# Ledger of designs, part 28: designed miniproteins, single chains, continued (4)

Each design is a single chain, and the fold is of that chain. pLDDT is the mean over its residues in the fold that is shown.

## One batch from the design tools (miniprotein)

Design m13011
Fold by ESMFold2-Fast:
Structure m13011 (fold): chain A 90 residues (1-90)
Amino acid sequence: MKEEAEELKKLADAIEASLRAQQATVDGMKARADELSKDPANREEAEKLKATVDELQATVDEIAASGQRLIDNLRTKAEELKKKYEEEKK
């Protein structure tokens, strides 16, 4: 496999990892809000955090949709480059 195809795959994997990290951050904030809501003294903080999480989730969903299209395009391009190198062996 040529370096170019591997670089495109690594880039796609890096973007996928970044999207997962963003979702993990939002999931962590949701878990924290749920934990805070168990104590009545922290309910107001929990409600504020939940509102922030809802806004972040909407943004992350938009980024994820755009990022997934880029990932798919990069992986398709990597496969096309592989086919080109296989054809050059004929």
Scores: mean pLDDT 81

Design m13012
Fold by ESMFold2-Fast:
Structure m13012 (fold): chain A 67 residues (1-67)
Amino acid sequence: SMEEEERKKKAKEEILSFLSEEEAAKVLPLLWDDRALAGLDRRVLTERLGLSEEKAEKVLEIKEKYL
């Protein structure tokens, strides 16, 4: 739907505003895959992807808000 496409666009714009290019390249594919998104938690973001706790919390807020 257009509403879903707009939410995904806003999520991407917010992610790109605070993640590095490397971090965004790892995170964005997980947001667009339903199974990966459902399993996306603080542990995956910090331990597997190497994000700081602050950045991981912001990604999870975006998941909650838009996805």
Scores: mean pLDDT 83

Design m13013
Fold by ESMFold2-Fast:
Structure m13013 (fold): chain A 67 residues (1-67)
Amino acid sequence: LDDEQVAHVERLARDEALADGLSPEAAEQVGRLMGQALRAVLAGDDERAEQLLEEARRLREQAIQEQ
């Protein structure tokens, strides 16, 4: 199910961000963006998916630098 795939991706991305030392709040934001990117892929919106993936990557890198 799409919802289960999105939840799985959100969990993985959040857990990876937490392992990298991000705060729970920053990790949750990264997870949410990754889930949104998957939803965009499933909807056939590749441009939106690329934008969301880049935003998640940028947020993750910025959060690590701010720690």
Scores: mean pLDDT 79

Design m13014
Fold by ESMFold2-Fast:
Structure m13014 (fold): chain A 60 residues (1-60)
Amino acid sequence: GPKIAVVTKDYTAPAPEFLSVKKGDKVEVLEEVNDAWVKAKVLSTGKEGLVPKDFLKEVV
């Protein structure tokens, strides 16, 4: 099934390729780009982009 993570702290996107998220948001992990960054999709909005991996806690 889809790999789901919870956002642990607010992140504001510095550029269009990044994803703004708020603490408590649930995201689907689409791709691990590298050790520091994940391409994620916010489940409630469908928006996609890069998020720092350390801002996410995997739940499934």
Scores: mean pLDDT 83

Design m13015
Fold by ESMFold2-Fast:
Structure m13015 (fold): chain A 60 residues (1-60)
Amino acid sequence: MEEEIEEVYELFKKHLKEDGGNFRKAMEKAIEEAKKRGYSEEVINEGLRRAYDDYLKEKE
């Protein structure tokens, strides 16, 4: 579970960099890839929540 949450977190950060900081596109792509990998909705939501919190802290 923790490893899977971290993978979702890293997928989001990867897409955020590739899409030039477009948070919406990064989130959509990370969710799509995580679902294809068979991660549960709870794991996906937690990984994205961690990435979002980091994003907000860095943006300020």
Scores: mean pLDDT 76

Design m13016
Fold by ESMFold2-Fast:
Structure m13016 (fold): chain A 68 residues (1-68)
Amino acid sequence: MKEEAIEYFKKAIEAAEQGNLDEAVEYLRKGLEALGRPDAAKVVAEQATDAETARSIARVILRYLEEK
């Protein structure tokens, strides 16, 4: 669900800000899976090699979801 996905992306940003890359990537995957995009979840897990990248991805997706 979109609302559930938003919660996961917010948690991904929080984890990334704490320097916890593994947790940030896990929340990014859960958020994308909640949106019905397991393909995107796999790509994002591969691309998010550092906390700053994970945070940036989560922020972009969150902005898109909040705009509709």
Scores: mean pLDDT 80

Design m13017
Fold by ESMFold2-Fast:
Structure m13017 (fold): chain A 88 residues (1-88)
Amino acid sequence: EYLEKGKELLGKEKYEEAIEYYKKAIEEDPDNAEAWFNLGYTLIKAGKYEEAIEAFKKALEIDPDYEEAKKGLELALYLAGKTEEAKK
Protein backbone atom coordinates (compact mmCIF):
# COMPACT_ATOMS: atom_id res chain seq x y z
CA GLU A 1 0.00 0.00 0.00
CA TYR A 2 2.68 2.56 0.94
CA LEU A 3 4.72 1.53 -2.12
CA GLU A 4 1.73 2.08 -4.44
CA LYS A 5 0.89 5.43 -2.80
CA GLY A 6 4.50 6.52 -3.32
CA LYS A 7 4.24 5.64 -7.03
CA GLU A 8 1.01 7.67 -7.35
CA LEU A 9 2.62 10.72 -5.72
CA LEU A 10 5.72 10.36 -7.93
CA GLY A 11 3.43 10.42 -10.98
CA LYS A 12 1.93 13.68 -9.69
CA GLU A 13 5.46 15.12 -9.24
CA LYS A 14 4.93 15.36 -5.47
CA TYR A 15 8.45 14.14 -4.80
CA GLU A 16 8.76 14.98 -1.09
CA GLU A 17 5.46 13.22 -0.30
CA ALA A 18 6.46 10.24 -2.47
CA ILE A 19 9.78 9.99 -0.57
CA GLU A 20 7.88 9.85 2.75
CA TYR A 21 5.66 7.01 1.53
CA TYR A 22 8.62 5.03 0.18
CA LYS A 23 10.31 5.46 3.58
CA LYS A 24 7.14 4.06 5.21
CA ALA A 25 7.26 1.09 2.83
CA ILE A 26 10.90 0.48 3.84
CA GLU A 27 9.97 0.78 7.54
CA GLU A 28 7.38 -2.00 7.02
CA ASP A 29 9.77 -4.16 4.99
CA PRO A 30 13.44 -3.04 5.00
CA ASP A 31 14.37 -5.96 2.68
CA ASN A 32 12.05 -4.72 -0.09
CA ALA A 33 14.51 -3.97 -2.90
CA GLU A 34 11.72 -2.42 -5.03
CA ALA A 35 10.93 0.14 -2.30
CA TRP A 36 14.62 1.12 -2.10
CA PHE A 37 14.78 1.37 -5.91
CA ASN A 38 11.67 3.58 -6.04
CA LEU A 39 13.07 5.75 -3.23
CA GLY A 40 16.30 6.20 -5.24
CA TYR A 41 14.45 7.04 -8.45
CA THR A 42 12.28 9.60 -6.62
CA LEU A 43 15.37 11.12 -4.97
CA ILE A 44 16.83 11.62 -8.47
CA LYS A 45 13.61 13.43 -9.47
CA ALA A 46 13.98 15.62 -6.35
CA GLY A 47 17.61 16.45 -7.27
CA LYS A 48 18.97 14.55 -4.23
CA TYR A 49 21.58 12.57 -6.13
CA GLU A 50 23.84 11.55 -3.22
CA GLU A 51 20.86 10.15 -1.27
CA ALA A 52 19.71 8.38 -4.46
CA ILE A 53 23.13 6.67 -4.73
CA GLU A 54 22.73 5.27 -1.19
CA ALA A 55 19.17 4.07 -1.86
CA PHE A 56 20.20 2.23 -5.04
CA LYS A 57 23.15 0.66 -3.21
CA LYS A 58 20.70 -0.66 -0.58
CA ALA A 59 18.48 -2.14 -3.30
CA LEU A 60 21.51 -3.91 -4.80
CA GLU A 61 22.65 -5.22 -1.39
CA ILE A 62 19.22 -6.88 -1.13
CA ASP A 63 19.00 -8.01 -4.78
CA PRO A 64 22.36 -7.93 -6.61
CA ASP A 65 20.66 -8.95 -9.89
CA TYR A 66 18.24 -5.99 -9.85
CA GLU A 67 19.09 -4.53 -13.28
CA GLU A 68 16.91 -1.42 -12.88
CA ALA A 69 18.65 -0.57 -9.58
CA LYS A 70 22.08 -1.01 -11.23
CA LYS A 71 21.06 1.37 -14.03
CA GLY A 72 19.63 3.79 -11.45
CA LEU A 73 22.91 3.74 -9.53
CA GLU A 74 24.88 4.51 -12.72
CA LEU A 75 22.53 7.42 -13.50
CA ALA A 76 22.71 8.78 -9.93
CA LEU A 77 26.53 8.61 -9.97
CA TYR A 78 26.59 10.47 -13.29
CA LEU A 79 24.18 13.18 -12.06
CA ALA A 80 26.11 13.60 -8.78
CA GLY A 81 29.22 14.44 -10.83
CA LYS A 82 30.85 11.08 -10.14
CA THR A 83 31.26 10.57 -13.87
CA GLU A 84 34.54 8.62 -13.51
CA GLU A 85 32.68 5.92 -11.51
CA ALA A 86 29.79 5.89 -14.02
CA LYS A 87 32.15 5.46 -17.01
CA LYS A 88 33.11 1.83 -17.49
Scores: mean pLDDT 82

Design m13018
Fold by ESMFold2-Fast:
Structure m13018 (fold): chain A 67 residues (1-67)
Amino acid sequence: MSAEEALERLRKMMESLGVSEEVIEEALEYVRRLIEEGVEPEEAIKRALAKLAQEGVISLEEARKLA
């Protein structure tokens, strides 16, 4: 998966869950930073989803379904 594809996929997933644009932008920046640090795009998405679940933005079950 490319970095661009990963960021677009994560944006669409968060939009479908009704997440605010501000939170979406923060999550996309988190994924971008992880990819720049050498994390695989799919793993970066999984970490972002886990962080959102920990912060209460989405449930752990929703994070698992999207990852």
Scores: mean pLDDT 78

Design m13019
Fold by ESMFold2-Fast:
Structure m13019 (fold): chain A 55 residues (1-55)
Amino acid sequence: SDAALERAFVARWPGLTPEQRARALEHLTAYVEADLAGNQEARDKHRAELARLVA
């Protein structure tokens, strides 16, 4: 769920490198933009990339 991803993101954030944080912010921005636009395919793609970064 999105709530589970958000919790994982917050929990992992302090342990991410500056490069990982930059990538996470890029994918988070693209995820939010895709969600607002109703682009489910792009939303799911960027969500998967965020999930990989915080796994």
Scores: mean pLDDT 83

Design m13020
Fold by ESMFold2-Fast:
Structure m13020 (fold): chain A 75 residues (1-75)
Amino acid sequence: SAAEGQLELLETIKKASKDEEVREAAELVIELARRLAAGEPLSEEELERLREADRLILEYAESDEEVKKAVEELI
């Protein structure tokens, strides 16, 4: 399914990332994506954390080709 494909790509981003902060950001996105897929609402604070995590991953993707490929498949 599309949701399973997205989670697999996020796991790929986490595993490929050499930066601890980026790996933590990817883990947060995975956790929040799973909660959204389960129909659970996210708080305003969680949405802000998700936005910050997405920004960090996108910035890192510019310097890591494996992460960049996974990110391009997600968007």
Scores: mean pLDDT 81

Design m13021
Fold by ESMFold2-Fast:
Structure m13021 (fold): chain A 57 residues (1-57)
Amino acid sequence: PYLLKKDIEGKKVGDEITFHMFPGGMGPLVTGKIKSIDKTPHTSYGGATLYYVDVEL
């Protein structure tokens, strides 16, 4: 999923993270373990800066 910078700040591979399933904080909350964090920032249609995070559920 794409997550806001604040939601991944201080997180690393192997850490647990709770996030909304859909970009921009939409959808149900899910918890998983971080598999990878893409270092490339993305801009959402709403103008928020997002990072791609691969999560093991």
Scores: mean pLDDT 74

Design m13022
Fold by ESMFold2-Fast:
Structure m13022 (fold): chain A 98 residues (1-98)
Amino acid sequence: LYKEGLEAFRKGDLDKAIEYFEKAAEQGNPMAYALLGEAYLRKGDVEKAKEWFEKAIQLELERDPNSPRAYVIKANYYRMLGDEEKAEEWERKALEAR
């Protein structure tokens, strides 16, 4: 499911990618939440993209409060919002946490 979602996403088949990532998210795969955000963003659905990125960040921080992955997702989230300064701040934190 997750791998099939990645393949569909790579090919630009965003509707299939969303379907596979939704199923992967239901199975508890936290990476699927961030990819749902990316897929909806590429479709131009900014509101759905925000919702899925926020869920991805929350789940990653619940697993590891200092997660470098959560910081990368935050950087992508702020870049999507047009906040380049905050995006760069979270990118730096992700590098420092590694």
Scores: mean pLDDT 79

Design m13023
Fold by ESMFold2-Fast:
Structure m13023 (fold): chain A 103 residues (1-103)
Amino acid sequence: GLDELMRAFGEGLRELYERATSKEELKQAAIDVANRLVEEAKRLGYKASKKIEEKDGKYTVTVTIEDPLGFKWTVKITVSEDGIEVEFSGPTLAEYEAARAAA
């Protein structure tokens, strides 16, 4: 699901951190991952948007995905001097599948 996809992308970004020559390279990677996720979600019939924030030395790319039933997932990719962090929020696959079966 989307959580497994974003976990894999988060791990990929951590690997890029060890190879990256600059923080700007990591920021560009985060934007690229977010753009692809938004495009893929829209192709699957989801509503999707992204938000970029830079505050207190942290660069955060937030992707919000919403299905036609109103379920929402939020994926945050944070790039900082402390590394890369990926946070996923939303219903679990099991909760989502149960709700869809009830619809």
Scores: mean pLDDT 72

Design m13024
Fold by ESMFold2-Fast:
Structure m13024 (fold): chain A 59 residues (1-59)
Amino acid sequence: VSREELEREVRASLLIMQASIAQRLGDKEAAERVLERAKREFPDDEELIKYMEELLKKA
């Protein structure tokens, strides 16, 4: 596993955590911004994007 792959996993985990926190606070605007950032930083990671979209819908 490369250092770049580990850094990417850490960033993805942070984005998921930020989205979860925003959802728990009821801040839909902040949650949407986190999702948009994830789409921008990981456009080819369809599984991550789908997971985050599902998190936003489960609020």
Scores: mean pLDDT 77

Design m13025
Fold by ESMFold2-Fast:
Structure m13025 (fold): chain A 86 residues (1-86)
Amino acid sequence: MEEAKKYLEKALEAAKKGDFEKAFEYATKAVYLLLKESPKEATEAAKKVADAMVEAGMSEREAAVRYTAVMLRAIGLLLDEEWGLA
């Protein structure tokens, strides 16, 4: 939980600075960790980062695509661990 929150903080900071690639990487890590604890907190975290990207100048459409990409990548990492592919 604490590690996930630290990655979320880093993702939000990167998003606010316009570093969308770093924000995406940190958000994916945070969401991946949160999915193991609470799917609700994971979806809230991904949405928070997407909202921060919009605040920093990303379009709402692009932010929605990024939100979906973060969720899919995080789920993929979780499935890779479960199936021994990671």
Scores: mean pLDDT 80

Design m13027
Fold by ESMFold2-Fast:
Structure m13027 (fold): chain A 50 residues (1-50)
Amino acid sequence: SLATAHYNRGNAHEALGRLDEARADYAEALRLDPSHADALRALGRIAARR
C-alpha cells in the first residue's frame, strides 16, 4: 500500500512535469516493493526521457 501510494504520487508529479520528483517517488515505490511492475515501467520510461 505504501509502495502504491508513492507510485500514485509519482504519476501526479509526472503529469505536472515534475520529473525529478516523479523519479524519486517511482524509485521509492520499487524500494518498498521490488515487484511493482508499474513503478518499474514508469521509472524506465522517465530515465529514457530528455
Scores: mean pLDDT 82

Design m13028
Fold by ESMFold2-Fast:
Structure m13028 (fold): chain A 57 residues (1-57)
Amino acid sequence: SANEKAAREILAEGRELGLFSPEEEARLEELIASGRPDAAIEIGTEVALRLMERALK
């Protein structure tokens, strides 16, 4: 599905950029594998937004 593809792309890019901890990467992979890509997208974007907010301070 489009959501599964989007979730995998978020995980791959975040992994390359070092945005996620190993535990966060494992959790996102588990959510995608268990059929919850929407939850993976939500968590991935939340982490990215938090890092952007901290960088702006």
Scores: mean pLDDT 80

Design m13029
Fold by ESMFold2-Fast:
Structure m13029 (fold): chain A 68 residues (1-68)
Amino acid sequence: GASTKLQELHDEFQSNPNITSTLNGDNTLTLNTSMNTAQLIGLALRIIGDYPDLTVTLSGDSLTVSAK
């Protein structure tokens, strides 16, 4: 389910030094980054391309990933 997809995505970002990934208990994932807006948009597009059942919301320098 979506929880499994969020866990897989969280595990992928553990090896990325530019992203701090936090898996929340309510089936959301918070990605805190030092990226600019263009880089965040690129990351969001990559996530929804790889996980089409997930939704990504941009908020400043952070992304929130949620199940649809």
Scores: mean pLDDT 79

Design m13030
Fold by ESMFold2-Fast:
Structure m13030 (fold): chain A 66 residues (1-66)
Amino acid sequence: TAALGELWRRAREARGLSNAELARRAGVSPATVSRYEAGEATPSREQALAIGAVVGLPPEEFLAWR
């Protein structure tokens, strides 16, 4: 969980996206994005894929965390 959150944070920063902007595009709250990036909450597969698509990471990047 924490490793996935860190991957998203780095990808978001590389894209120049704010936490709030990522949250809007992925259909979650900014607080939810913060919790995912901190490893405090576990996203569903659907949410993980949606966030990954926004930050430009292909699905295979998330399959590697398993």
Scores: mean pLDDT 73

Design m13031
Fold by ESMFold2-Fast:
Structure m13031 (fold): chain A 119 residues (1-119)
Amino acid sequence: MTEEERRVEAARLFVRLAHEAIQAIKAGDTDRAIQLLEAMKSIARELGASDRTIKLLDEAIEAVKAGDYEKAIELIRQAVIDFLKEMTPEERKAALEAARELGFPQDVIDALEEQLKKQ
């Protein structure tokens, strides 16, 4: 696998982990949600995400710990959108395809599609 292929698969994994974290939060599985968010931070760092994206994930972890699940979900959505702005076109396409397959909310899909339309 090339470095580019690994980065594309990591972008898909990041979105998949975001979906699983949101599902864990909705199920009240706090420990699993935190584990998934830490995995997202690891993937984001590997892909060279900004400190802003990492901070949003840290704030999402703290919101989960505080029982503020609505805030945690919103912070996860913001982290996904902000990180996609930093991705290559190939990584963004892979992330968007993963988000559609996993049934992300339409407002998140619309934001992701808008980022792909920027030349």
Scores: mean pLDDT 81

Design m13032
Fold by ESMFold2-Fast:
Order: sequence, then structure tokens, then C-alpha cells
Structure m13032 (fold): chain A 64 residues (1-64)
Amino acid sequence: SNEDIVNEMARRLGISDEVKQEAIAFVAGENPESAVEAVGSYLRQLGFDPERVAQTMLEIHAKL
């Protein structure tokens, strides 16, 4: 589920519960691949390291 995708990305990147809940709401109804991309963009906007975000997205896509 998209919630599971966000939870796994949050675990890997050390995201706060508040940001995690906002991301879950933001990607509700998206397909899984689009959800990963949307979360990645959101995290980059929040100032997370683009290289770490990109690596995490690749690892999550590999599990889809």
C-alpha cells in the first residue's frame, strides 16, 4: 500500500511522524510508482539530501 511505501521511506530516511502522516495523506489514491516519486519530491522540498532520497527511491521501486 502507499502507506507501507511511506512508512518504509520514513524508516530509511529518519523522517518524523508528522512529516510521515502528511506524506501518507499527500499520496492517497496514487499508484505505487507515482507515490514513490511524489514522496521523493516532497522530501527534497523539505531539504533532505537528494542523493539519499534518490537511492531510497531506487530501493523502494525494486520492491514494487
Scores: mean pLDDT 83

Design m13033
Fold by ESMFold2-Fast:
Parts: C-alpha cells; sequence; structure tokens
Structure m13033 (fold): chain A 69 residues (1-69)
C-alpha cells in the first residue's frame, strides 16, 4: 500500500513541476484562477494523506500569487 501511495506522490510531484512551467505562459487572470484551484487540490491531497503533494500545491499557489502581485 505504501508503494502505491509513493508512486502516486512521485507522479503528482512531477506533474506539479510541469504545471509550474505551463502556468508561467498563461494570462494573469487564468493564473489567479488556477492558484485558487491548486489550493483546493492541496486540501484534497492532504485528506488523501499525500502531504508532500499538498505542500507542493500550496507553495505553487503562493508563488503564483506573489508573482501576480
Amino acid sequence: MEEERREIEERLLADIEELERILEELPREEQERLARRLEGLAGLAEEAGLERVARALRELAERIREVLE
């Protein structure tokens, strides 16, 4: 069971890194919308026990907001 969880975390972390690159290319309004969605996803990830993924999602959302402000 831990192996499956680890594989999911690793895949999601890689997806988050790719998402960060893609988000830099999007218009500001879309970036703000996605930052809010990332916060929601972080909550769901935490509920699923994916603590590292939840942290990475929150950090990405915070970084997006800092750049936009």
Scores: mean pLDDT 77

Design m13034
Fold by ESMFold2-Fast:
Structure m13034 (fold): chain A 88 residues (1-88)
Amino acid sequence: PLSDEELAFEVERSLLLARRGAALSAGDLVGAARSLIELGKLLAKEGKLEEAIEAYEEAIKLLDSIPEPSPEALKLKEEAIENKKKLE
């Protein structure tokens, strides 16, 4: 059986992936990127550095695909870039 810590991680990861999927289905690229940044933070905390970098890279790609990005989208992209840089 999973420990409480392992179960908490798997539940949070699953919820963040579900939020990403729901946002993408709604065409909400900013919401999808936000969930990917939170997923990257969770993965980094658990020592899954390569997966964390991949999550941040996905967020950056989604935000880069937005024509005329809002100030919120630009801030999220900056956050993803800085968080990725800290893991390199």
Scores: mean pLDDT 85

Design m13035
Fold by ESMFold2-Fast:
Structure m13035 (fold): chain A 58 residues (1-58)
Amino acid sequence: DKEAEKIREELQKKLEKEYRKEILDLGKKTKDNDVAQEKVAELIEEANKKFEEKMKEL
């Protein structure tokens, strides 16, 4: 179904945009508050896993 394929591609693009924004926001927090870099790195890894899981759901 070509329509289903287009919807899947749109969802992938949306997830990629949301993921990139989340990573940028986390990076900003590391620069502004340089106290919890290890915690921020852990949050980034969690964001990566969530992104991969959502991509698999498509």
Scores: mean pLDDT 75

Design m13036
Fold by ESMFold2-Fast:
Structure m13036 (fold): chain A 97 residues (1-97)
Amino acid sequence: MAAEEAEKAAREGGKKAAEAGEKGDAEGALEAGGEGGLAALKAVPEENGAGGAGAAIAAIGAGVGAALYARRGKNEEARRVGEEGGEAAAEAARRGG
C-alpha cells in the first residue's frame, strides 16, 4: 500500500544516508536523504500528502544531519543520525498515509 511504500522509501533513504555518513561522504548522505524523501513523497497520493511531506522533510533532515557530522569527522554520529532520521521519516509516512 502507498503508506508502506513511503515508509520503505524513507527508511532506505535514511539507511543510505547513515552508510554514506559513516564513510565520511557528506555529499552522498545529502543525496540519499533527498532521494528517499522524494520517493516517499511520490509514493503517497496527493490527497494524503501530509504524510508524504512529513516523511520527505524527515528524510532530508536525516541526510543533512548525517552530512554535517560526516564533515566534522564524526562518522559514528553521522550513522546514528541517518538511522534515527530514517526511522522518524518512516513513522511520519505511516501516520500520514
Scores: mean pLDDT 76

Design m13037
Fold by ESMFold2-Fast:
Structure m13037 (fold): chain A 64 residues (1-64)
Amino acid sequence: DPLELADRAGVLLTLGRFDEAREVLLKIPGVTEEDAERIVALAQAGKLDEAIREIMRLVEKSLA
């Protein structure tokens, strides 16, 4: 379920568990390694809201 994976990844990013978050992001259909790297980099820069918006955008794309 892409929504369940997105929620799990978001929680892991909030906790600073970046390696685990990357692994979960890559399980979301249509998420590439480049996408996961970009999202983790946003969270590491303190841009958590932007990271979560990017995850939701990719999930929306996978469900369309």
Scores: mean pLDDT 83

Design m13038
Fold by ESMFold2-Fast:
Structure m13038 (fold): chain A 69 residues (1-69)
Amino acid sequence: SEEREEILKLIGEILRLIGDIIDLEKELKKAKELLKEGKATEEEIEEIEKEIEKLKKELEEKKKELTEL
C-alpha cells in the first residue's frame, strides 16, 4: 500500500527532526554555559536558536502532513 509507505516515510522524517532538535537544544545549553565563561559569542547562540526554530517549524509541518493522511 502506497499510503503505508508514505506514513512510514513521514514517521522517519519526524523522528529525524526530533533527534536533530534534541541535539541542537543540547548544543544550545552548552553554548549558553560557555557564554557565561566568556568562551562563546551571542552570535553563536542566536544561530543555534534560529536553527532550532526552523526545525521546529518543519516538524509541525510534517506532523500536519501525517494527520492529513
Scores: mean pLDDT 85

Design m13039
Fold by ESMFold2-Fast:
Structure m13039 (fold): chain A 74 residues (1-74)
Amino acid sequence: GEALSQQINDATAENAKKVEEEAKKVAEEGLKSGDIEGTLKRYLEEGAKQTPEEAALARQAAKEARRIVEEILK
């Protein structure tokens, strides 16, 4: 029903927000350290220690963090 669809949409929006917030933090840390690839690698390794869902979130956040870095450096 509509309530179930709304719950799925809300969960998707929360996950998208978590990805964006995590990506911003990782991008800022990478830029501040000057080691973007090392920062991303450590972030992905930490995510891989969690549940499959958290590991998927970490991969999405790492992709978004690279995009943010490219946007800042242009």
Scores: mean pLDDT 75

Design m13040
Fold by ESMFold2-Fast:
Structure m13040 (fold): chain A 92 residues (1-92)
Amino acid sequence: SCSNTGFSETEGSTDKTCNDKVVAANALYLGIVNSVVNNTATARERCIAFKIVDYARKNGYIYNENGYLVPPNENSPLLGVGKLNEIINSCP
């Protein structure tokens, strides 16, 4: 997870750490979701996918033009690697 520290709208000063975490988390999320859609997912992967979607919905996440889950505004928590690992570890 990341917080906006006032580098928003500053050219060349974007929070790259937050972007890197979001990209990594979304790549894993999309991989799991793709497995579920293709009916090749294990019970664990289905559990993880459902929990990720539930978390995203509760935090108002939307899909961007590239299919990534993104926060609706700067004050929303990011779906970071830490939260994704928590979800993964919570599935049997």
Scores: mean pLDDT 58

Design m13041
Fold by ESMFold2-Fast:
Structure m13041 (fold): chain A 86 residues (1-86)
Amino acid sequence: SEEEKLRQKLANTLTAAYLLVVGAEIALDDPRFSREEVRRLIAGAREQIDKAEELAKKLPSYADEIRKDVETLRKRVDELEARLAA
């Protein structure tokens, strides 16, 4: 069904966002990675989070569950950006 395809796309998008956030956190703590590389990972994470939020709007039955995941990922991204600004 179209709903099943949207659910799968949402799951994949959230997974991509999570991996980019984790990658940025690891890269920020590793002196082998430049701050510019970390910024690229953060930008990618923001794009995937925004896509997940838009997909969740098309799946109202899942919006409440996904809202918490999106909010958690946005907080982690904000913490990463604060660390880069310091």
Scores: mean pLDDT 86

Design m13042
Fold by ESMFold2-Fast:
Structure m13042 (fold): chain A 59 residues (1-59)
Amino acid sequence: SASALQKLEDKLAELEKKVEELAKVNPVQARVGEHELKRLKEILEEFKKTGDDSLLKEL
């Protein structure tokens, strides 16, 4: 649903902020977080194209 999609996008935005904060204190952990965020964003974009709810379990 649209509301569920919006909540997931909001959660990804919060994770991005946390990764940016980590980059200031712990660049090694921030790099791992950035890699995972990229993967999660790709899953979200796939969900937007296919509507496959099973993909949301990976978020």
Scores: mean pLDDT 76

Design m13043
Fold by ESMFold2-Fast:
Order: structure tokens, then C-alpha cells, then sequence
Structure m13043 (fold): chain A 78 residues (1-78)
């Protein structure tokens, strides 16, 4: 479906950006990558909640935990 294709494409883009984020040594560039990843994760969360409305709370909790880990990594470099 179009929704499944959009989710798959978004997951691939997020994966590529997360790899760049962990390889980045410049704090300002790492923060820019983080901001982009967070925006894509918000989009992904909305699509996953549409696909699995009965799991919305679980999806939000998992996304919040992942975002917190990324933010903690960026904060440690500032």
C-alpha cells in the first residue's frame, strides 16, 4: 500500500541519517542531523499511529525513548 511504502521509505531515510549522526564529530552538524531525524520521527510516529491505532501509546513510548537516547548523545558532545 501507499502507506506501507511511505513508512518503508521514511525508515530507510531515518536509518541513513542516524548512521551519519553517530559518525559526526562536529557538535553543530550533529545537532542539525538530530533536528532532521526528530522531524522524520514525528512523521513516522503519525503514520504508525494511523496504521496501528490500538498501539498508539506503545508507539509513542518507544519513539520518546529513542528520541531521548539521541538527544542524550548530542548533549554529551556539547
Amino acid sequence: SALEAEIAALLEEIRALVQQFYAETDPQQQQALLDRILALLERLTALLERMFPDRAAEIRAGMAAFQARLRATAAAQI
Scores: mean pLDDT 87

Design m13044
Fold by ESMFold2-Fast:
Structure m13044 (fold): chain A 65 residues (1-65)
Amino acid sequence: AKEYYEEGKALFAEGRYEEAVKKYEEAIKLDPNFAEAYANLAAALAHLGRLEEAGEYAEKAAALR
C-alpha cells in the first residue's frame, strides 16, 4: 500500500496527475483505510478538473481520520 502511495506522490510532484490517481487507487485497494491516499487522490483529481470526484474522496479521507 505505502509503496503505491509513494509512487503516486512522486508522479504528483512531476505533474503526472492521471498516473498519480492510478497509483493512489492501487494504494486504497490494498489499504481501504489509508486516509492520506484518499486525500492525495482528491488533490490529484482536483488538478485534473474532476472536482466532484475530488470532493467525494476528500470527504472519505476526513471520515477516516
Scores: mean pLDDT 82

Design m13045
Fold by ESMFold2-Fast:
Structure m13045 (fold): chain A 70 residues (1-70)
Amino acid sequence: SPRIERAIREAEELIEELRKLGKNASPTLLARATALISEVYVEGKIEKDEETLKKAEELREELVKILKEI
């Protein structure tokens, strides 16, 4: 769906931004990334789409790595 494709792109872009910022990452950017990843996960569950769920999990793992560096 166009909405899920947008959410995935925005989440990927924010994760790249957060990696560049490292410990200077703002709480608002972290919250936005979390919200987008959650949206991808929820839609993957509704559609029973394994590829979308896998993508959501990959994005979440990347965000967790960033949080561990803060």
Scores: mean pLDDT 82

Design m13046
Fold by ESMFold2-Fast:
Structure m13046 (fold): chain A 80 residues (1-80)
Amino acid sequence: SPKEEQEARIEADVDTLILLINHLIKHLNELSPEEQKEALEFLKKQGEEIVEEAKKVSEELAKKVKERLEKALEELEKAI
């Protein structure tokens, strides 16, 4: 269904953002402390946008997406 296709697209966006977060964690030492904080803030904003798109589909999807993204962002924040 169109809703299932939209959910799959949002889940793919989440997977992509998590891959970018994990890549950044592995390469943090290549960035200054200021650049690390700017990258974290940028990725937090990208995550918020994905959560807002998920809310348009369902509250259940938004909760699932938020939990996955918060976990990945917490790992990044702990690495900085």
Scores: mean pLDDT 89

Design m13047
Fold by ESMFold2-Fast:
Structure m13047 (fold): chain A 59 residues (1-59)
Amino acid sequence: MSVAEILRELIAQGKFSLRALAEALGIPEATLRRRLGEIKDPRTPLVEALTAVREEHEG
């Protein structure tokens, strides 16, 4: 299953945590927390913000 698909399911269920999202993205929870703190604009869709964070860590 793709990372984006997993993220959408977790968010849609409303039962996600930063730990679960970090595991799905393959990054440390501390890194995810920091990046979400920078992208916490309520007008930005959470899935899109998380996908951008994942792409920045792919290298």
Scores: mean pLDDT 63

